Designed miniproteins, single chains, continued (4). Designs and how they scored, part 13

Each design is a single chain, and the fold is of that chain. pLDDT is the mean over its residues in the fold that is shown.

## One batch from the design tools (miniprotein)

Design m12421
Fold by ESMFold2-Fast:
Structure m12421 (fold): chain A 100 residues (1-100)
Amino acid sequence: MFLTDEEVLANIENVLKVDGPLDEEGQKEVELLLKLARLKELIDKWRAGEISDEEFRERLTNELGLSESLVDEILNSKTEEELLAAQAKAFEEIRKRIYK
């Protein structure tokens, strides 16, 4: 899934505006959106040179639980298309972990 920062924030805000306690599916949706927002933030900071390759790798593996092979694929992406494909795989790994 490829979302703009505004779209990610809007989706999080819309879910959080639900009255009353979230059911199990709603809780999983919030967790998914928060992890996707974090993934997007980390990629944007890495691309802007605000964080090192090592810091980016550590945060993707430790905070988001992404596999080392997928993190290597993201770090070694040379085109926007390759980065988008790797990000889509990262989204699926996060989704499978939450909805497992």
Scores: mean pLDDT 74

Design m12422
Fold by ESMFold2-Fast:
Structure m12422 (fold): chain A 96 residues (1-96)
Amino acid sequence: MLSEEEVEEFKKLFKKFDKDGDGKISLGEFLSLLEELEKLGVVFSDEEKIFLWKYLDKDGDGYISLEEFLELMLNEDPSLPEVVLKFKEAMKKLAS
């Protein structure tokens, strides 16, 4: 289980990319997030970006909620798709 401090760091990271402060990340904001991860040396193909978006947008509403984001980051399942694990590790580096 992640510490309360680590959960708060992920909440702060989400809020940094939630420019409108509505508690949701749009596709455009998500693509900006992936560009920041590329600056850390984590490169995603167009196919990986599409897969990640569809995986995170569970409701199909065109947004990623804070709850969906935290659920993914707190998920300790090692059987998650490799592109999802790659994204989680990149997000942990960005939050540090």
Scores: mean pLDDT 76

Design m12423
Fold by ESMFold2-Fast:
Structure m12423 (fold): chain A 60 residues (1-60)
Amino acid sequence: MEKAREIGKKLFEEGKYTLAAKAYEGVLKQDPEDEEAKKNLAEAYKKAGKTEKAEEVLKE
């Protein structure tokens, strides 16, 4: 399951924040308790300009 996290991180590093967020959403759909994926998803939303969505992810 770590490959999906790695893909999301690579997309984030390439500035493809919307695609990175989708990759991390996929990780959380398979493993909702993945704390690191939640943090990475929140950061991807923040970089995409969706700060409120980033805060929602961290609360849930």
Scores: mean pLDDT 77

Design m12424
Fold by ESMFold2-Fast:
Structure m12424 (fold): chain A 75 residues (1-75)
Amino acid sequence: DEFKEAAAKKVEEMLKKEGLTVLKLEVKQTSETEAIVSAVGQNETAVVYRKVDLKEVDGEVVIVSEESLEVPRLA
């Protein structure tokens, strides 16, 4: 639970720092030390779907990989 919360918070903060409003965030824990966070963010021009793989190493949550799909908004 602590790891899932830390993983979610790390991804949410990442999106917010990029200027995205977080619309949805979902955490899937895949092992004792691994999780996948799927998030949907929005800005003026696009809706961004992001998938982040995270791992706990020596008590620290680290990003292993990330994938993004950007869908343009109709103006």
Scores: mean pLDDT 82

Design m12425
Fold by ESMFold2-Fast:
Structure m12425 (fold): chain A 82 residues (1-82)
Amino acid sequence: TSTFTFSAGDVTVTLTVPGGTLTITVDGATFSVPIGPLTPEQASQLLTEAAQMAQELGNVADENERTLRAIGFLLQVMGLSL
């Protein structure tokens, strides 16, 4: 099992692959979702999305918007909609 960490400002996104947990720490809050076993293609895509999301969140000045975007990403990974 490999752990990848992406950081931008006060935002940290941690992903454990192939089966494990996606964890986002933003604005003092920590959110975690189990991602289960991933194919190499799914793992590669999620790693790319996690890195992009960390950078994107780091560029958001508003704390509420950062937190909502982080939650939205986690819901997307879980296959849920708002």
Scores: mean pLDDT 73

Design m12426
Fold by ESMFold2-Fast:
Structure m12426 (fold): chain A 86 residues (1-86)
Amino acid sequence: SDADTAAAIRDVYSYMQANDYAAVDAIIAGSTGIRRQMVQAVASFMDSYQNNTNISRVYNGAMAIARDYGMNAAQAVIDDIYNQVS
């Protein structure tokens, strides 16, 4: 669900901030379909942020997926994360 995807995105953000990459990999491995695409995109966005690379490109990619699938809660969490790291 959108709420479950939003919660998974929030968890990925928290684990990435803690450098707990094993927990991030477990969330990705335990996810399928749209949820997997979303959590992978957010993990890539956070990795780009931590390595001072192109955060805007990966943010736009994650937002495009959330928008195209009508995932309003996931969009709100992605926007919140982007505003915190930008």
Scores: mean pLDDT 77

Design m12427
Fold by ESMFold2-Fast:
Structure m12427 (fold): chain A 80 residues (1-80)
Amino acid sequence: SAADAIAAAREAVRTAREAEKLREEGKKSGDYVKYTGASIALIGSALTGWLTVERAEKAGVGDDPAVQEARAVAERYMKR
């Protein structure tokens, strides 16, 4: 289960980074639809990341670098 939690954290970070790229692209190009859609996707990725961090902490691997990256993503977007 610890390996699954770490793998899930890496996927959450990867998905959030992809959404960040789309959001920044939409912002720079003035594409309101792309910007808004990517922002919603980022919030969803942050929620998934937060749930993954909670699960990883309960599994005893909350200090793993991938889990810490997922936490940083969740904190960056879930508090906004």
Scores: mean pLDDT 77

Design m12428
Fold by ESMFold2-Fast:
Structure m12428 (fold): chain A 81 residues (1-81)
Amino acid sequence: SIEDELLAKLEATLRSLGYSEETIATARALFREAVAMLRAGASRAEVVDFVVRQARARGLPEEVLVLVLTALHEYAELLEA
């Protein structure tokens, strides 16, 4: 699925940048939760706000947050195409 392909790409990118498996697992979980919210009919703005708030609450580096948001944007664009 597109979700699984984007998850694999996100995980590979984070691993190549030297992030821990714990950080990668947190980023993966957050991306999956965001995708589930979009599928349930949440607006893109609501999902972005959720991801930003949760990334900060869970102590994710800003770079990791940007990569999760980038993957989420790519997912949303593919759903609208």
Scores: mean pLDDT 87

Design m12429
Fold by ESMFold2-Fast:
Structure m12429 (fold): chain A 67 residues (1-67)
Amino acid sequence: SEERRQRFLEAVQKNAQQAIDLFKDPSKRQQGQELLQTIADAYEALGLTEEGKKVLDQVQQAIQDAQ
């Protein structure tokens, strides 16, 4: 359903922002990587592996831009 898709995207955005914030602290980079893996796993579980890869590429670019 559209409501389910929106909740999923909101959860992805929340995890993505948390990962970006974690990567600002060198001691928390492992936690940031774990959140990126959680996003990847969530997309793969839905059969959206290619969409997940594009989102992760965007999040990783945002992490680099925030440093």
Scores: mean pLDDT 83

Design m12430
Fold by ESMFold2-Fast:
Structure m12430 (fold): chain A 82 residues (1-82)
Amino acid sequence: GDIDEAKAQLKSVIEKTKNASNIDELLEAAADLAVVLSKYLPAADVTKLKSLADKLASKASNIDEGKEALISVGNEALSVLS
C-alpha cells in the first residue's frame, strides 16, 4: 500500500543520507526527502519537514550536522507512518 511504499522510500533516503560523502549528495538527499514527505505525510508535518530541508540546503558547509538532522527528520517521518 501507499504507507509501505512511503516507508521504503524514506528508508532509501535515510541510507542515501548516511552514504553522502559530499555536500551535493546531501542536498540531493534533502530534495528527495522533501518530495517523499509531500506525497505521504499530513500537511502540517510536510510544511515543518520541507522547511528543515530548505534550511539544510542553505547550510551546505555543515555536512555532519546536515546528515544528523536529515536522518532524524527521516526517522520522525517513519514514526508518523507507523
Scores: mean pLDDT 76

Design m12431
Fold by ESMFold2-Fast:
Structure m12431 (fold): chain A 98 residues (1-98)
Amino acid sequence: SELEQKIKILKEQLKRIEEALKEAKTKEDLLMAIASALSVLSWASEFLDEELKKKIEATMAEAEKLAQSPRLADLRAAAEKAIKTIKEVIKYFEEKLS
């Protein structure tokens, strides 16, 4: 049930971030989507093994690097990388329930 609650929170946050990214047209919108996704990954990393923690840390570092770019395409790529990693975390937790 604690794991089920974490999955529910992750899925709800993922949906909000994906919707925000879909509607994002400005640098500010994209930076907010990136910040939201990185916040979710930071929270999720507290509950993961060292292998998946390292993967999250690497994704966060790459996304933070892309977030320094003046190019909207790089900012969108940063958000998409973080979203992909959130999806992998959700799948990992769902596999633990089965």
Scores: mean pLDDT 86

Design m12432
Fold by ESMFold2-Fast:
Structure m12432 (fold): chain A 90 residues (1-90)
Amino acid sequence: LKELAEKSEAIAAAVLLGLAAQGADIAALIELAEKASPRVAAVLRAAERAAAGRATPEDLALLREMDAELLELSKDEEYLELFKKAKEEV
C-alpha cells in the first residue's frame, strides 16, 4: 500500500474505497492507510463521514479533489493500467 500511495494517493484511496464497498471493514482500512499516507487516511475518513451523513465542507472538498485527480489519471493509459493492476493485487 505505501508504494501505491507514493505513486498515487488518489489510486490508493480509490482501491481502499473499492474494498470497503465490497464489504471490507473501513476502520481497518483507515488504520492501514494511516501507515502509508495520512492524506489517503483522511480521504477514507471523509468518505465514512459522508456515508453517515456527517460530511463537513472540508470532507466534501477533499473527496472532490480526489475525484478530479482520478479523472485526470484516467486519461493516461499507463495510470489506468496501474489502477486496474492495483485493484487485482488487493
Scores: mean pLDDT 73

Design m12433
Fold by ESMFold2-Fast:
Structure m12433 (fold): chain A 60 residues (1-60)
Amino acid sequence: SEEGYKLTIEYFRKLADIVDEYIKKLQAAKTEEERSQIEKDFNEKVKKLTDEYRKKVAEL
């Protein structure tokens, strides 16, 4: 459906922003501890966004 396509496009746009932020933070990171924290935060943000997207799709 058109509504489903719009939700999917919004999901991919938000995901791209999260990925862009993740890459920038990784490039600035100087220690393995910093990289581990950045990876954990990235995974939590992706999970939250994906869960929200799946919930919205299920409401269609």
Scores: mean pLDDT 88

Design m12434
Fold by ESMFold2-Fast:
Structure m12434 (fold): chain A 79 residues (1-79)
Amino acid sequence: IEEIKKKALEAIEKGDLEAVAEELEKLIQRAVDGDLEKSLEAIEEIKKHAEELGNEKAAKMAESARVLAQTLAASRAAH
């Protein structure tokens, strides 16, 4: 998770939205696989960093990933 977060932060600084999306998808998968708390913390840090840099698109992508991770993890826990 820390390695994934680090790569996402670097991608935001470079303006590489494709790389940001890839790392966010990995965090969503980690959340679904049982690392929900740590994955959500990483996504929140990514969003905060994107907001601090003024990258609105990356911040929105992180928010979408957070919602999706919570929704998918909750759905699996309920079944």
Scores: mean pLDDT 78

Design m12435
Fold by ESMFold2-Fast:
Structure m12435 (fold): chain A 85 residues (1-85)
Amino acid sequence: MMSRLSELEGRLLIAVTQGAPDEELEELLREAEELDEELGELIRRLRAEGRSLREILEEVLAHLISRMLTEAVDKALEERRKRKE
């Protein structure tokens, strides 16, 4: 279920790092709005503030990276705790 969002997150990261055209980045943002309500709300809020496509992408990427890192750290710590028992 979350695999579609994770795939989209990876595509977005690659597109940004590879300097993809604005059309591709905008398409990925629209997919993110459809797959995740929290991201959709964030994107709509930033658009309402008049943020540029680049600024919206930076905020979305920061949110996704923060979430992925938090989940990865939590899972790693949980796994290590279970292994020590």
Scores: mean pLDDT 74

Design m12436
Fold by ESMFold2-Fast:
Structure m12436 (fold): chain A 58 residues (1-58)
Amino acid sequence: LSDEQIKKALKLIAEASGQSVSTIRRELNELIEKGFSKEHALMSLALKYGVGHVLKEL
């Protein structure tokens, strides 16, 4: 997963959750600090906000 795909995914999750991109990025970083990979952290956030399909569109 490229940095550009990560940025796109964060924007889509932010739109779906009604949160800012910076808030979703903070949650992503918290998951990474807990030992998740970037891909697993993104999947976890996408599932949390009901937009798991977003990762298939990247």
Scores: mean pLDDT 78

Design m12437
Fold by ESMFold2-Fast:
Structure m12437 (fold): chain A 81 residues (1-81)
Amino acid sequence: SAAAQRQQRLQQLQQRYQELALQLRKMIEEKAPPEEIRKVLDEIEALVDQIATLLDPETAARLRALKAALRERIAEYIASL
């Protein structure tokens, strides 16, 4: 069913999100080049947008706010280098 396909897709995207989030954290801890950090951040943001389309509007709005907060935090980190 469409609902089952949507749920499976959501689970796959959430797993990929956790993998990328862990990768981003390790890159920051290991002081990876800003260009590589930005690439992973871009992948995370694209993934968040995909996840948001599968969620209810309130949950999607909160997720988009977290995406914006992450972008700002990473920009601040890179500016501090």
Scores: mean pLDDT 87

Design m12438
Fold by ESMFold2-Fast:
Structure m12438 (fold): chain A 112 residues (1-112)
Amino acid sequence: GEVAVLRITASDKSKVKAVYLGLLESLETTGEFVDFRAAASLDPAAAREAFRARLKAEYGVELPEDTTMEVVYARSLEAAEEELRRVLEAAGVDEEDKERFLAAFREMFERG
């Protein structure tokens, strides 16, 4: 099936980096990734607000005020890993943390 990758953008790249690092810590701790595909199919403002509220409530992660969110659908786990590496690179995530994120992401999908 298609694999969803979350792309987060904001004017403050350091805050985007902090959000992805928060998602990484949550993924490594809980084995879960925030899936907002249903919300992302709605109005973008409503989707952003719902995702922000969920990240804050479940994972303690706060989205920047000017945040935009996009869901990129990949044809395979390999293609999803490529997209994830690109979004983490764009956010300025360090290579060691990118490898941690990719490993946790891969393990999550291997478990189902």
Scores: mean pLDDT 68

Design m12439
Fold by ESMFold2-Fast:
Structure m12439 (fold): chain A 59 residues (1-59)
Amino acid sequence: GDVQAAQDLLLTSWFTTGSLDSVRKAIEYAIEKYGEEVVLEAARQLGSRSIIRLVEELL
């Protein structure tokens, strides 16, 4: 579903670049495409404090 699609975007960005700036851009795109609630849920399920904080900053 959309939560899993958002997770894939965030993880792909991190594993491809190793850059939090790249993950931030992926989060912004995912919020526009899937909505804030889906992206926040995706980040929470991933359990990464850094990603959760980035999502909360962009909401």
Scores: mean pLDDT 80

Design m12440
Fold by ESMFold2-Fast:
Structure m12440 (fold): chain A 96 residues (1-96)
Amino acid sequence: SEEDELLQKAVEAYRRYRQTGDEAARREALHYLLLYLALQAEKDGWFDIAERLRRLAERIDSLDLDTVQALLNPLSQAIQEKNYETTLKILDQLEG
């Protein structure tokens, strides 16, 4: 599936980051994780959340990667739990 392809790309990029310390590989991993979460949100009918996540993925070069990495797990949990309000609050923090 498209979700499986995005997760595979994220895992591969993050593995490269761990081996090399290359921030470009970390950025690539976070980019694919944001796109993966966008697909999950879209499947639940959260098209607004999906669009905001795709815009963040496009802007990954301008984002603080430490902040993105710290918020990805809470964001993923909020989406899985269908907690729309918490998802919006986390997106607001990521967008600045």
Scores: mean pLDDT 89

Design m12441
Fold by ESMFold2-Fast:
Structure m12441 (fold): chain A 62 residues (1-62)
Amino acid sequence: EERKERVKKLVEEAVEITKDLPIDSDTGVVIRAYALIKAGKELSDEEMEAAERAVKRIFEKV
């Protein structure tokens, strides 16, 4: 679905930013979501919402 593709794209972009950030709950959520996406796993609605929130916070830090 459109939302899933949008979240995947945002997570991929945010992972590049996390390389220069300290590891915290938000960077951990993004890295975990990225690993699930690369493994071909489907994110639940709750996991999608958590990833969206983490991505927004990461973009605000940089």
Scores: mean pLDDT 77

Design m12442
Fold by ESMFold2-Fast:
Structure m12442 (fold): chain A 113 residues (1-113)
Amino acid sequence: SAELERIEEELREYAKEHGISDEILQRVLDSLRDLAKQYPDVSLEALYYGTLGVLYAMSGNLEEAVAYYEKALAADPRFVPAWLNLIQLYERLGRHEKAEEVLARYREIFPDL
């Protein structure tokens, strides 16, 4: 879609500005395409923010990655990978209480999962 193509273009620009390797960029773009197929009902806005979160995390910008995963969940809380990635990032940052808060929010929204 035109929206997915726009996301791919912005990710390529980000990779160029931050010195991200073509190999990493290609894997992230392939992951985005697979996620769009696996979660067709999840908003492309959530996939966009989630994919930026992955790029920021891979570049070592963990706080920015957290912000983008939070934006992904605000756009569409059905994007389960963003919950899991956000919990993992808070644990990696040593913010264990925040990780527990995110896990509690996830369980409230998905009590049967």
Scores: mean pLDDT 83

Design m12443
Fold by ESMFold2-Fast:
Structure m12443 (fold): chain A 64 residues (1-64)
Amino acid sequence: DAKNLLIKKFRETGKEKWSKKEFEEIINSEELLSEEQKKKLIEKASEYKEISYEKFKEILDENL
């Protein structure tokens, strides 16, 4: 499950927030996501300066 794997990766980084660039790099490296899913997630994240854990989960819940 790509969603659970991404959530685990966020927690394992030990960071409270990801930058847009860090988010894009992690999403683009995830083999379980289709190209369409990657594009959708990156576009949604572009609305935010930084992605908190709570916002990250919200984006995944709405888009996966």
Scores: mean pLDDT 77

Design m12444
Fold by ESMFold2-Fast:
Order: sequence, then C-alpha cells, then structure tokens
Structure m12444 (fold): chain A 75 residues (1-75)
Amino acid sequence: SMMEELKKEIEEKGKEIETLLKAGNEHPSARAVAEAYAREFIEEMEKIGKELKEYAEKQVRKAREAAERAREEQE
C-alpha cells in the first residue's frame, strides 16, 4: 500500500543518514552531532512508520468487512 511504501522510504532515508555518518568518521566533531540527529530521526521515523502501518491495517480490515457485508446481501 502507499502507506507501507512511505514507511519504507522513510526507513531508507534513515539509512542514507547512517551512510553519511560513516563518511563523517574522518571528522569526529561533525560525526558526534550527526549521530545524535540520526538517532532522533530513526526513532521518529520508526514511530511514524508504526502509526502508518496500524492505520493501513485498520483500513484494510474495514474494506474486508464491507466486502463481506456486500457478499451477504447478494447471497
């Protein structure tokens, strides 16, 4: 679904930040600041991703229930 694709993109952006941090290994002061931002970013993105997944699952459940009701009305 679009929401799970968005969650994946957010997680991928988080990994891009991790890659930039690894490149910053030669600059310790910049790395420490970047590591703090990367941790915060990952935590926030994981939270957003979880909420988006739960919302998507709820919508799928509602759609399934609606489809079952429609089938019962036709049979």
Scores: mean pLDDT 71

Design m12445
Fold by ESMFold2-Fast:
Structure m12445 (fold): chain A 59 residues (1-59)
Amino acid sequence: SASRRQERRAILREIAEKLRQIGDALDTGIQRARAEGRTDLEGSLRAMAAALEAAGLAS
């Protein structure tokens, strides 16, 4: 039904918005970790970003 399709689109939009926010947060975190010389944290965040990209969850 139209209502169910609208609900599905709304949920998918919310998920897409949250995934974009996560991607932005990871990028910001990587840049900050690098600037602060936190190599272990930078490596962990980069690995997380790569895993999300491989899963098709990050743009």
Scores: mean pLDDT 80

Design m12446
Fold by ESMFold2-Fast:
Structure m12446 (fold): chain A 89 residues (1-89)
Amino acid sequence: MSDEQLKNLLRVANKAQEARTVQDVLEIFREGLKKGLSPRQVLKAILAGTSTAGNEDLVELMREALEMADKGASPEEIEKFLREKAEKE
């Protein structure tokens, strides 16, 4: 892992600690992908941040998104899943 990738992962995790809504998570996920991080790397960093904050609903959402990634879901499919959840808030 490069120093730049590590810095970007730490920024994602730190932002995820402040996330309140699924929309916040979706924006953090999009930012991570724009920085060249893999979907799995971004989702794990968001999971770490939301877990640290104790946001159980967002932690469960991240577990579902990671399960999708583990089953071979594309970044587009994961983003669609998060967007659909955000629209129902």
Scores: mean pLDDT 85

Design m12447
Fold by ESMFold2-Fast:
Structure m12447 (fold): chain A 96 residues (1-96)
Amino acid sequence: MREELEKMSREELVQRFLELWEQKNADLIAEKKAAETAKKNGDGNSYVAHQLRIIGLELELEQDPEAREFRKAVEDALNGKLTKEQLIELILRLEE
């Protein structure tokens, strides 16, 4: 609820927004983790396969104007550019 988010600190709101964004893009996050695991294990074939899937998912995000807006908002949140009110609005939009 909005009232609960208004009681949170800016840092807590940034963390919640990032967690919700990662949850909405769990497939992309999973592929990125799998690629890093393959790289650590020296599995070049698996690494390339995961990188191709990452490229496909990233291209799908680039085709979606709302997904591009949220990606920009993630960068702005990490760089301290978003107000507490802007973070609350983004969290509410992701929870719909």
Scores: mean pLDDT 80

Design m12448
Fold by ESMFold2-Fast:
Structure m12448 (fold): chain A 83 residues (1-83)
Amino acid sequence: SHAAQTRAELESLLPLAREIEAIEQEMAKNPENAKTLLQRLEELRSELEAKRDATTNPEVNEVIDGMLERIDELIQKLEELLG
């Protein structure tokens, strides 16, 4: 039960992880899209923060925290491109 719940929660994060990867690749290929990519990262950040608050599973929390750190790094890079 607990292992199945952990797996389901981690699997629910896969689309978000893939979207972060896609944004990073798009930033490298088309930096002119920086403003749109920044907005999408802010939306993903909000979604992950909500998931973080909803879970008490430490394994899921660690994965979300890592994804949030990556989003913050990408936001900083995009803000540098826009400034």
Scores: mean pLDDT 87

Design m12449
Fold by ESMFold2-Fast:
Parts: structure tokens; C-alpha cells; sequence
Structure m12449 (fold): chain A 70 residues (1-70)
């Protein structure tokens, strides 16, 4: 299930964004890694517009968590 895999990568990106905002070493790199995996799934899907919007929403949420706890 491609959508479920994007959700799993997105949720992990959000969790690592929270840890990165708290200054936990390596968390920013982990956050970016999960975002890149989500984008890779979109590319493998042939740039499905619904999957693009889902990844955009997770990137937005991860960025909001990273900025919120500074």
C-alpha cells in the first residue's frame, strides 16, 4: 500500500522534526531522510498528484513542528 508507506515516512519525519527542534543530534538528518523516502515513493508512482499533495502536507507538518519548539 503506497499511501500507507507515505504516511509511515511522513509520521517519522514529524517525530524527528520534534526531536531536531529539541536539539537531539542526528534528528534533522533523519527527518530529511524520511522526507526523501516519501518523495522517492511519489517519483516511483509516476508523480501521482494525490500522493504529491500528501507528501506536501507531511513536509508542511514536519516544518511546523521543527519551527514551533525553537
Amino acid sequence: DVEKKIEEEGELAIEYAKLAAQGVPGSMARMVGHILRGLGIVVDSGLDPELIEKVKEYIKKANEEYEKIK
Scores: mean pLDDT 80

Design m12450
Fold by ESMFold2-Fast:
Structure m12450 (fold): chain A 72 residues (1-72)
Amino acid sequence: MLDRETARRAMENGIAAARAGDSAAAAVTAHELRKLGVLPEEDARRAIEAARAGDAAGAAQTLEESQKRLGL
């Protein structure tokens, strides 16, 4: 399984990319972390939907809220 520190760094990279306007990177991050059991399916779905709609800020916010709740 993906260790906590690797998961945290992946989450932070996805958030940073989304904040820079790269919604596709946020969607990829959400998909990968969901497959690895790190990100809940519902959180991943919201981030991916926001990213696909071109809402990079919304995708970043969703990942930030998930990071806080998961203690990453």
Scores: mean pLDDT 82

Design m12451
Fold by ESMFold2-Fast:
Structure m12451 (fold): chain A 62 residues (1-62)
Amino acid sequence: MREEAYKKAYEVAKIAIDLGFSDEQALKAARMAAEILGLPPDEANRISEEAVKKVREEKAKA
Protein backbone atom coordinates (compact mmCIF):
# COMPACT_ATOMS: atom_id res chain seq x y z
CA MET A 1 0.00 0.00 0.00
CA ARG A 2 1.15 3.58 -0.65
CA GLU A 3 0.72 4.65 2.98
CA GLU A 4 2.70 1.63 4.22
CA ALA A 5 5.46 2.33 1.69
CA TYR A 6 5.61 5.99 2.73
CA LYS A 7 5.88 5.03 6.40
CA LYS A 8 8.74 2.63 5.65
CA ALA A 9 10.51 5.15 3.39
CA TYR A 10 10.23 7.81 6.10
CA GLU A 11 11.67 5.48 8.77
CA VAL A 12 14.58 4.49 6.51
CA ALA A 13 15.31 8.10 5.52
CA LYS A 14 15.22 9.24 9.15
CA ILE A 15 17.61 6.50 10.27
CA ALA A 16 20.05 7.26 7.44
CA ILE A 17 20.08 10.99 8.18
CA ASP A 18 20.39 10.36 11.95
CA LEU A 19 23.46 8.19 11.22
CA GLY A 20 25.07 11.04 9.27
CA PHE A 21 24.44 9.86 5.72
CA SER A 22 23.80 12.43 3.00
CA ASP A 23 20.36 13.35 1.66
CA GLU A 24 21.33 11.48 -1.53
CA GLN A 25 22.09 8.28 0.40
CA ALA A 26 18.89 8.62 2.45
CA LEU A 27 16.90 9.06 -0.78
CA LYS A 28 18.45 5.91 -2.31
CA ALA A 29 17.71 3.85 0.81
CA ALA A 30 14.11 5.09 1.07
CA ARG A 31 13.54 4.44 -2.65
CA MET A 32 14.83 0.88 -2.31
CA ALA A 33 12.52 0.24 0.66
CA ALA A 34 9.47 1.48 -1.29
CA GLU A 35 10.38 -0.70 -4.29
CA ILE A 36 10.75 -3.77 -2.05
CA LEU A 37 7.19 -3.13 -0.82
CA GLY A 38 5.98 -3.42 -4.44
CA LEU A 39 5.74 0.16 -5.66
CA PRO A 40 6.74 0.88 -9.27
CA PRO A 41 9.88 3.04 -9.71
CA ASP A 42 8.01 6.29 -10.43
CA GLU A 43 5.89 6.01 -7.26
CA ALA A 44 8.89 4.85 -5.20
CA ASN A 45 10.88 7.89 -6.36
CA ARG A 46 8.05 10.30 -5.52
CA ILE A 47 7.40 8.80 -2.06
CA SER A 48 11.13 8.73 -1.26
CA GLU A 49 11.50 12.41 -2.19
CA GLU A 50 8.51 13.26 0.04
CA ALA A 51 9.98 11.23 2.93
CA VAL A 52 13.45 12.81 2.72
CA LYS A 53 11.94 16.30 2.47
CA LYS A 54 9.80 15.62 5.56
CA VAL A 55 12.81 14.38 7.57
CA ARG A 56 14.91 17.39 6.51
CA GLU A 57 12.15 19.81 7.58
CA GLU A 58 11.79 18.06 10.95
CA LYS A 59 15.57 18.15 11.52
CA ALA A 60 15.80 21.85 10.59
CA LYS A 61 13.30 22.69 13.34
CA ALA A 62 15.12 20.65 15.98
Scores: mean pLDDT 79

Design m12452
Fold by ESMFold2-Fast:
Structure m12452 (fold): chain A 84 residues (1-84)
Amino acid sequence: AAERQAAETLAAQLRALGHPEAAELVLALADAQLAAQTSPDSEAHRARALALFRELQARVSVDEWRALMEAAAPALEATYKALA
């Protein structure tokens, strides 16, 4: 729900910045996190999520990630408020 919508917002920003592979990793990470919450194999899904997160960090620099998070912050806040 809120986490998936936030991931879709971040993925759209990454695609707009020319990082479609990072956008796919963000969506895969959100799916792995959801699977970790709902699956009996939660530990395996958490391990997958950590691996995806590390791959994302390798594709997007720390400065680019900070700029992206700052740009996405209003949309993430609005998503959270809508679900409160």
Scores: mean pLDDT 71

Design m12453
Fold by ESMFold2-Fast:
Structure m12453 (fold): chain A 68 residues (1-68)
Amino acid sequence: AAKEAQDALRRLYELVKEGRDPSEAAEEFVRATRRAKEGAGGVSSKDAPEGVNERVSEALRAAVERLE
C-alpha cells in the first residue's frame, strides 16, 4: 500500500523532470494513497528544482479531481 504510493511518487517526479506527461503517474499515486487510507498532506522533494514541485502539485490536484 504505502510502498505503491512511494513508487508512484518516484515515477511522477521522474516524469516531471524529464518533461513527460505526469498525469497518469499522478493518478496512480492518488489511487495508491487512497488504498493506503493515509493521504500525504503534501508532496515535495528537497532535491527537486524550482517548478518541479509546483508541476507535481498541479498534476496531483488534477488527478484528485478526475478521480472524484
Scores: mean pLDDT 66

Design m12454
Fold by ESMFold2-Fast:
Structure m12454 (fold): chain A 81 residues (1-81)
Amino acid sequence: KRLTLEDVERWNASLRELTRQLLADPRVSGASARAAVRALTAREIAYIENDPSLSEEEKAEAIALLRETEAELLAEVDAAA
């Protein structure tokens, strides 16, 4: 199946939910939550970069959307600290 921007938006929604769960866990530090958001985003970017069905332009658009969500969630983690 070809990746769409809707698939990326769905993944971003899942990452938002995971980030809220991490921030609700008193055992998770802000630094750990930040590291998790970055690690999960980097892993998803690697999946997109390694997808041979996507054009260079489609990869760039998907990665830009992922980076936008990463920045938003990192700001949310920082605000919660």
Scores: mean pLDDT 80

Design m12455
Fold by ESMFold2-Fast:
Structure m12455 (fold): chain A 95 residues (1-95)
Amino acid sequence: GEAEAVKLLQRAAEYEQKGKEAAAKGDYKSAAEYYKRAAEYALQAVKASTNPKLIAKALHMAADALENAAKMYKKLGDNEKAEEYEEKAREVREK
């Protein structure tokens, strides 16, 4: 429901912030994991909501988080995972 979707978006924002902080410290492995969790919570918010504005916001948050995870994997030299997460971000952006 709507209240659940709002809480899931708040968790997505929290993990996005943790990802940014980890990346700023050069902890790209932790940053990738935080960005992945941010995307997971945002996509759960999409499923929990029927509100088009909240769904659009959640999809944008998910795509941004997946793109940031891909950037972290590039920093780690994991080009295969980077391409995987770039593709996931493209699929979300098409919605």
Scores: mean pLDDT 90

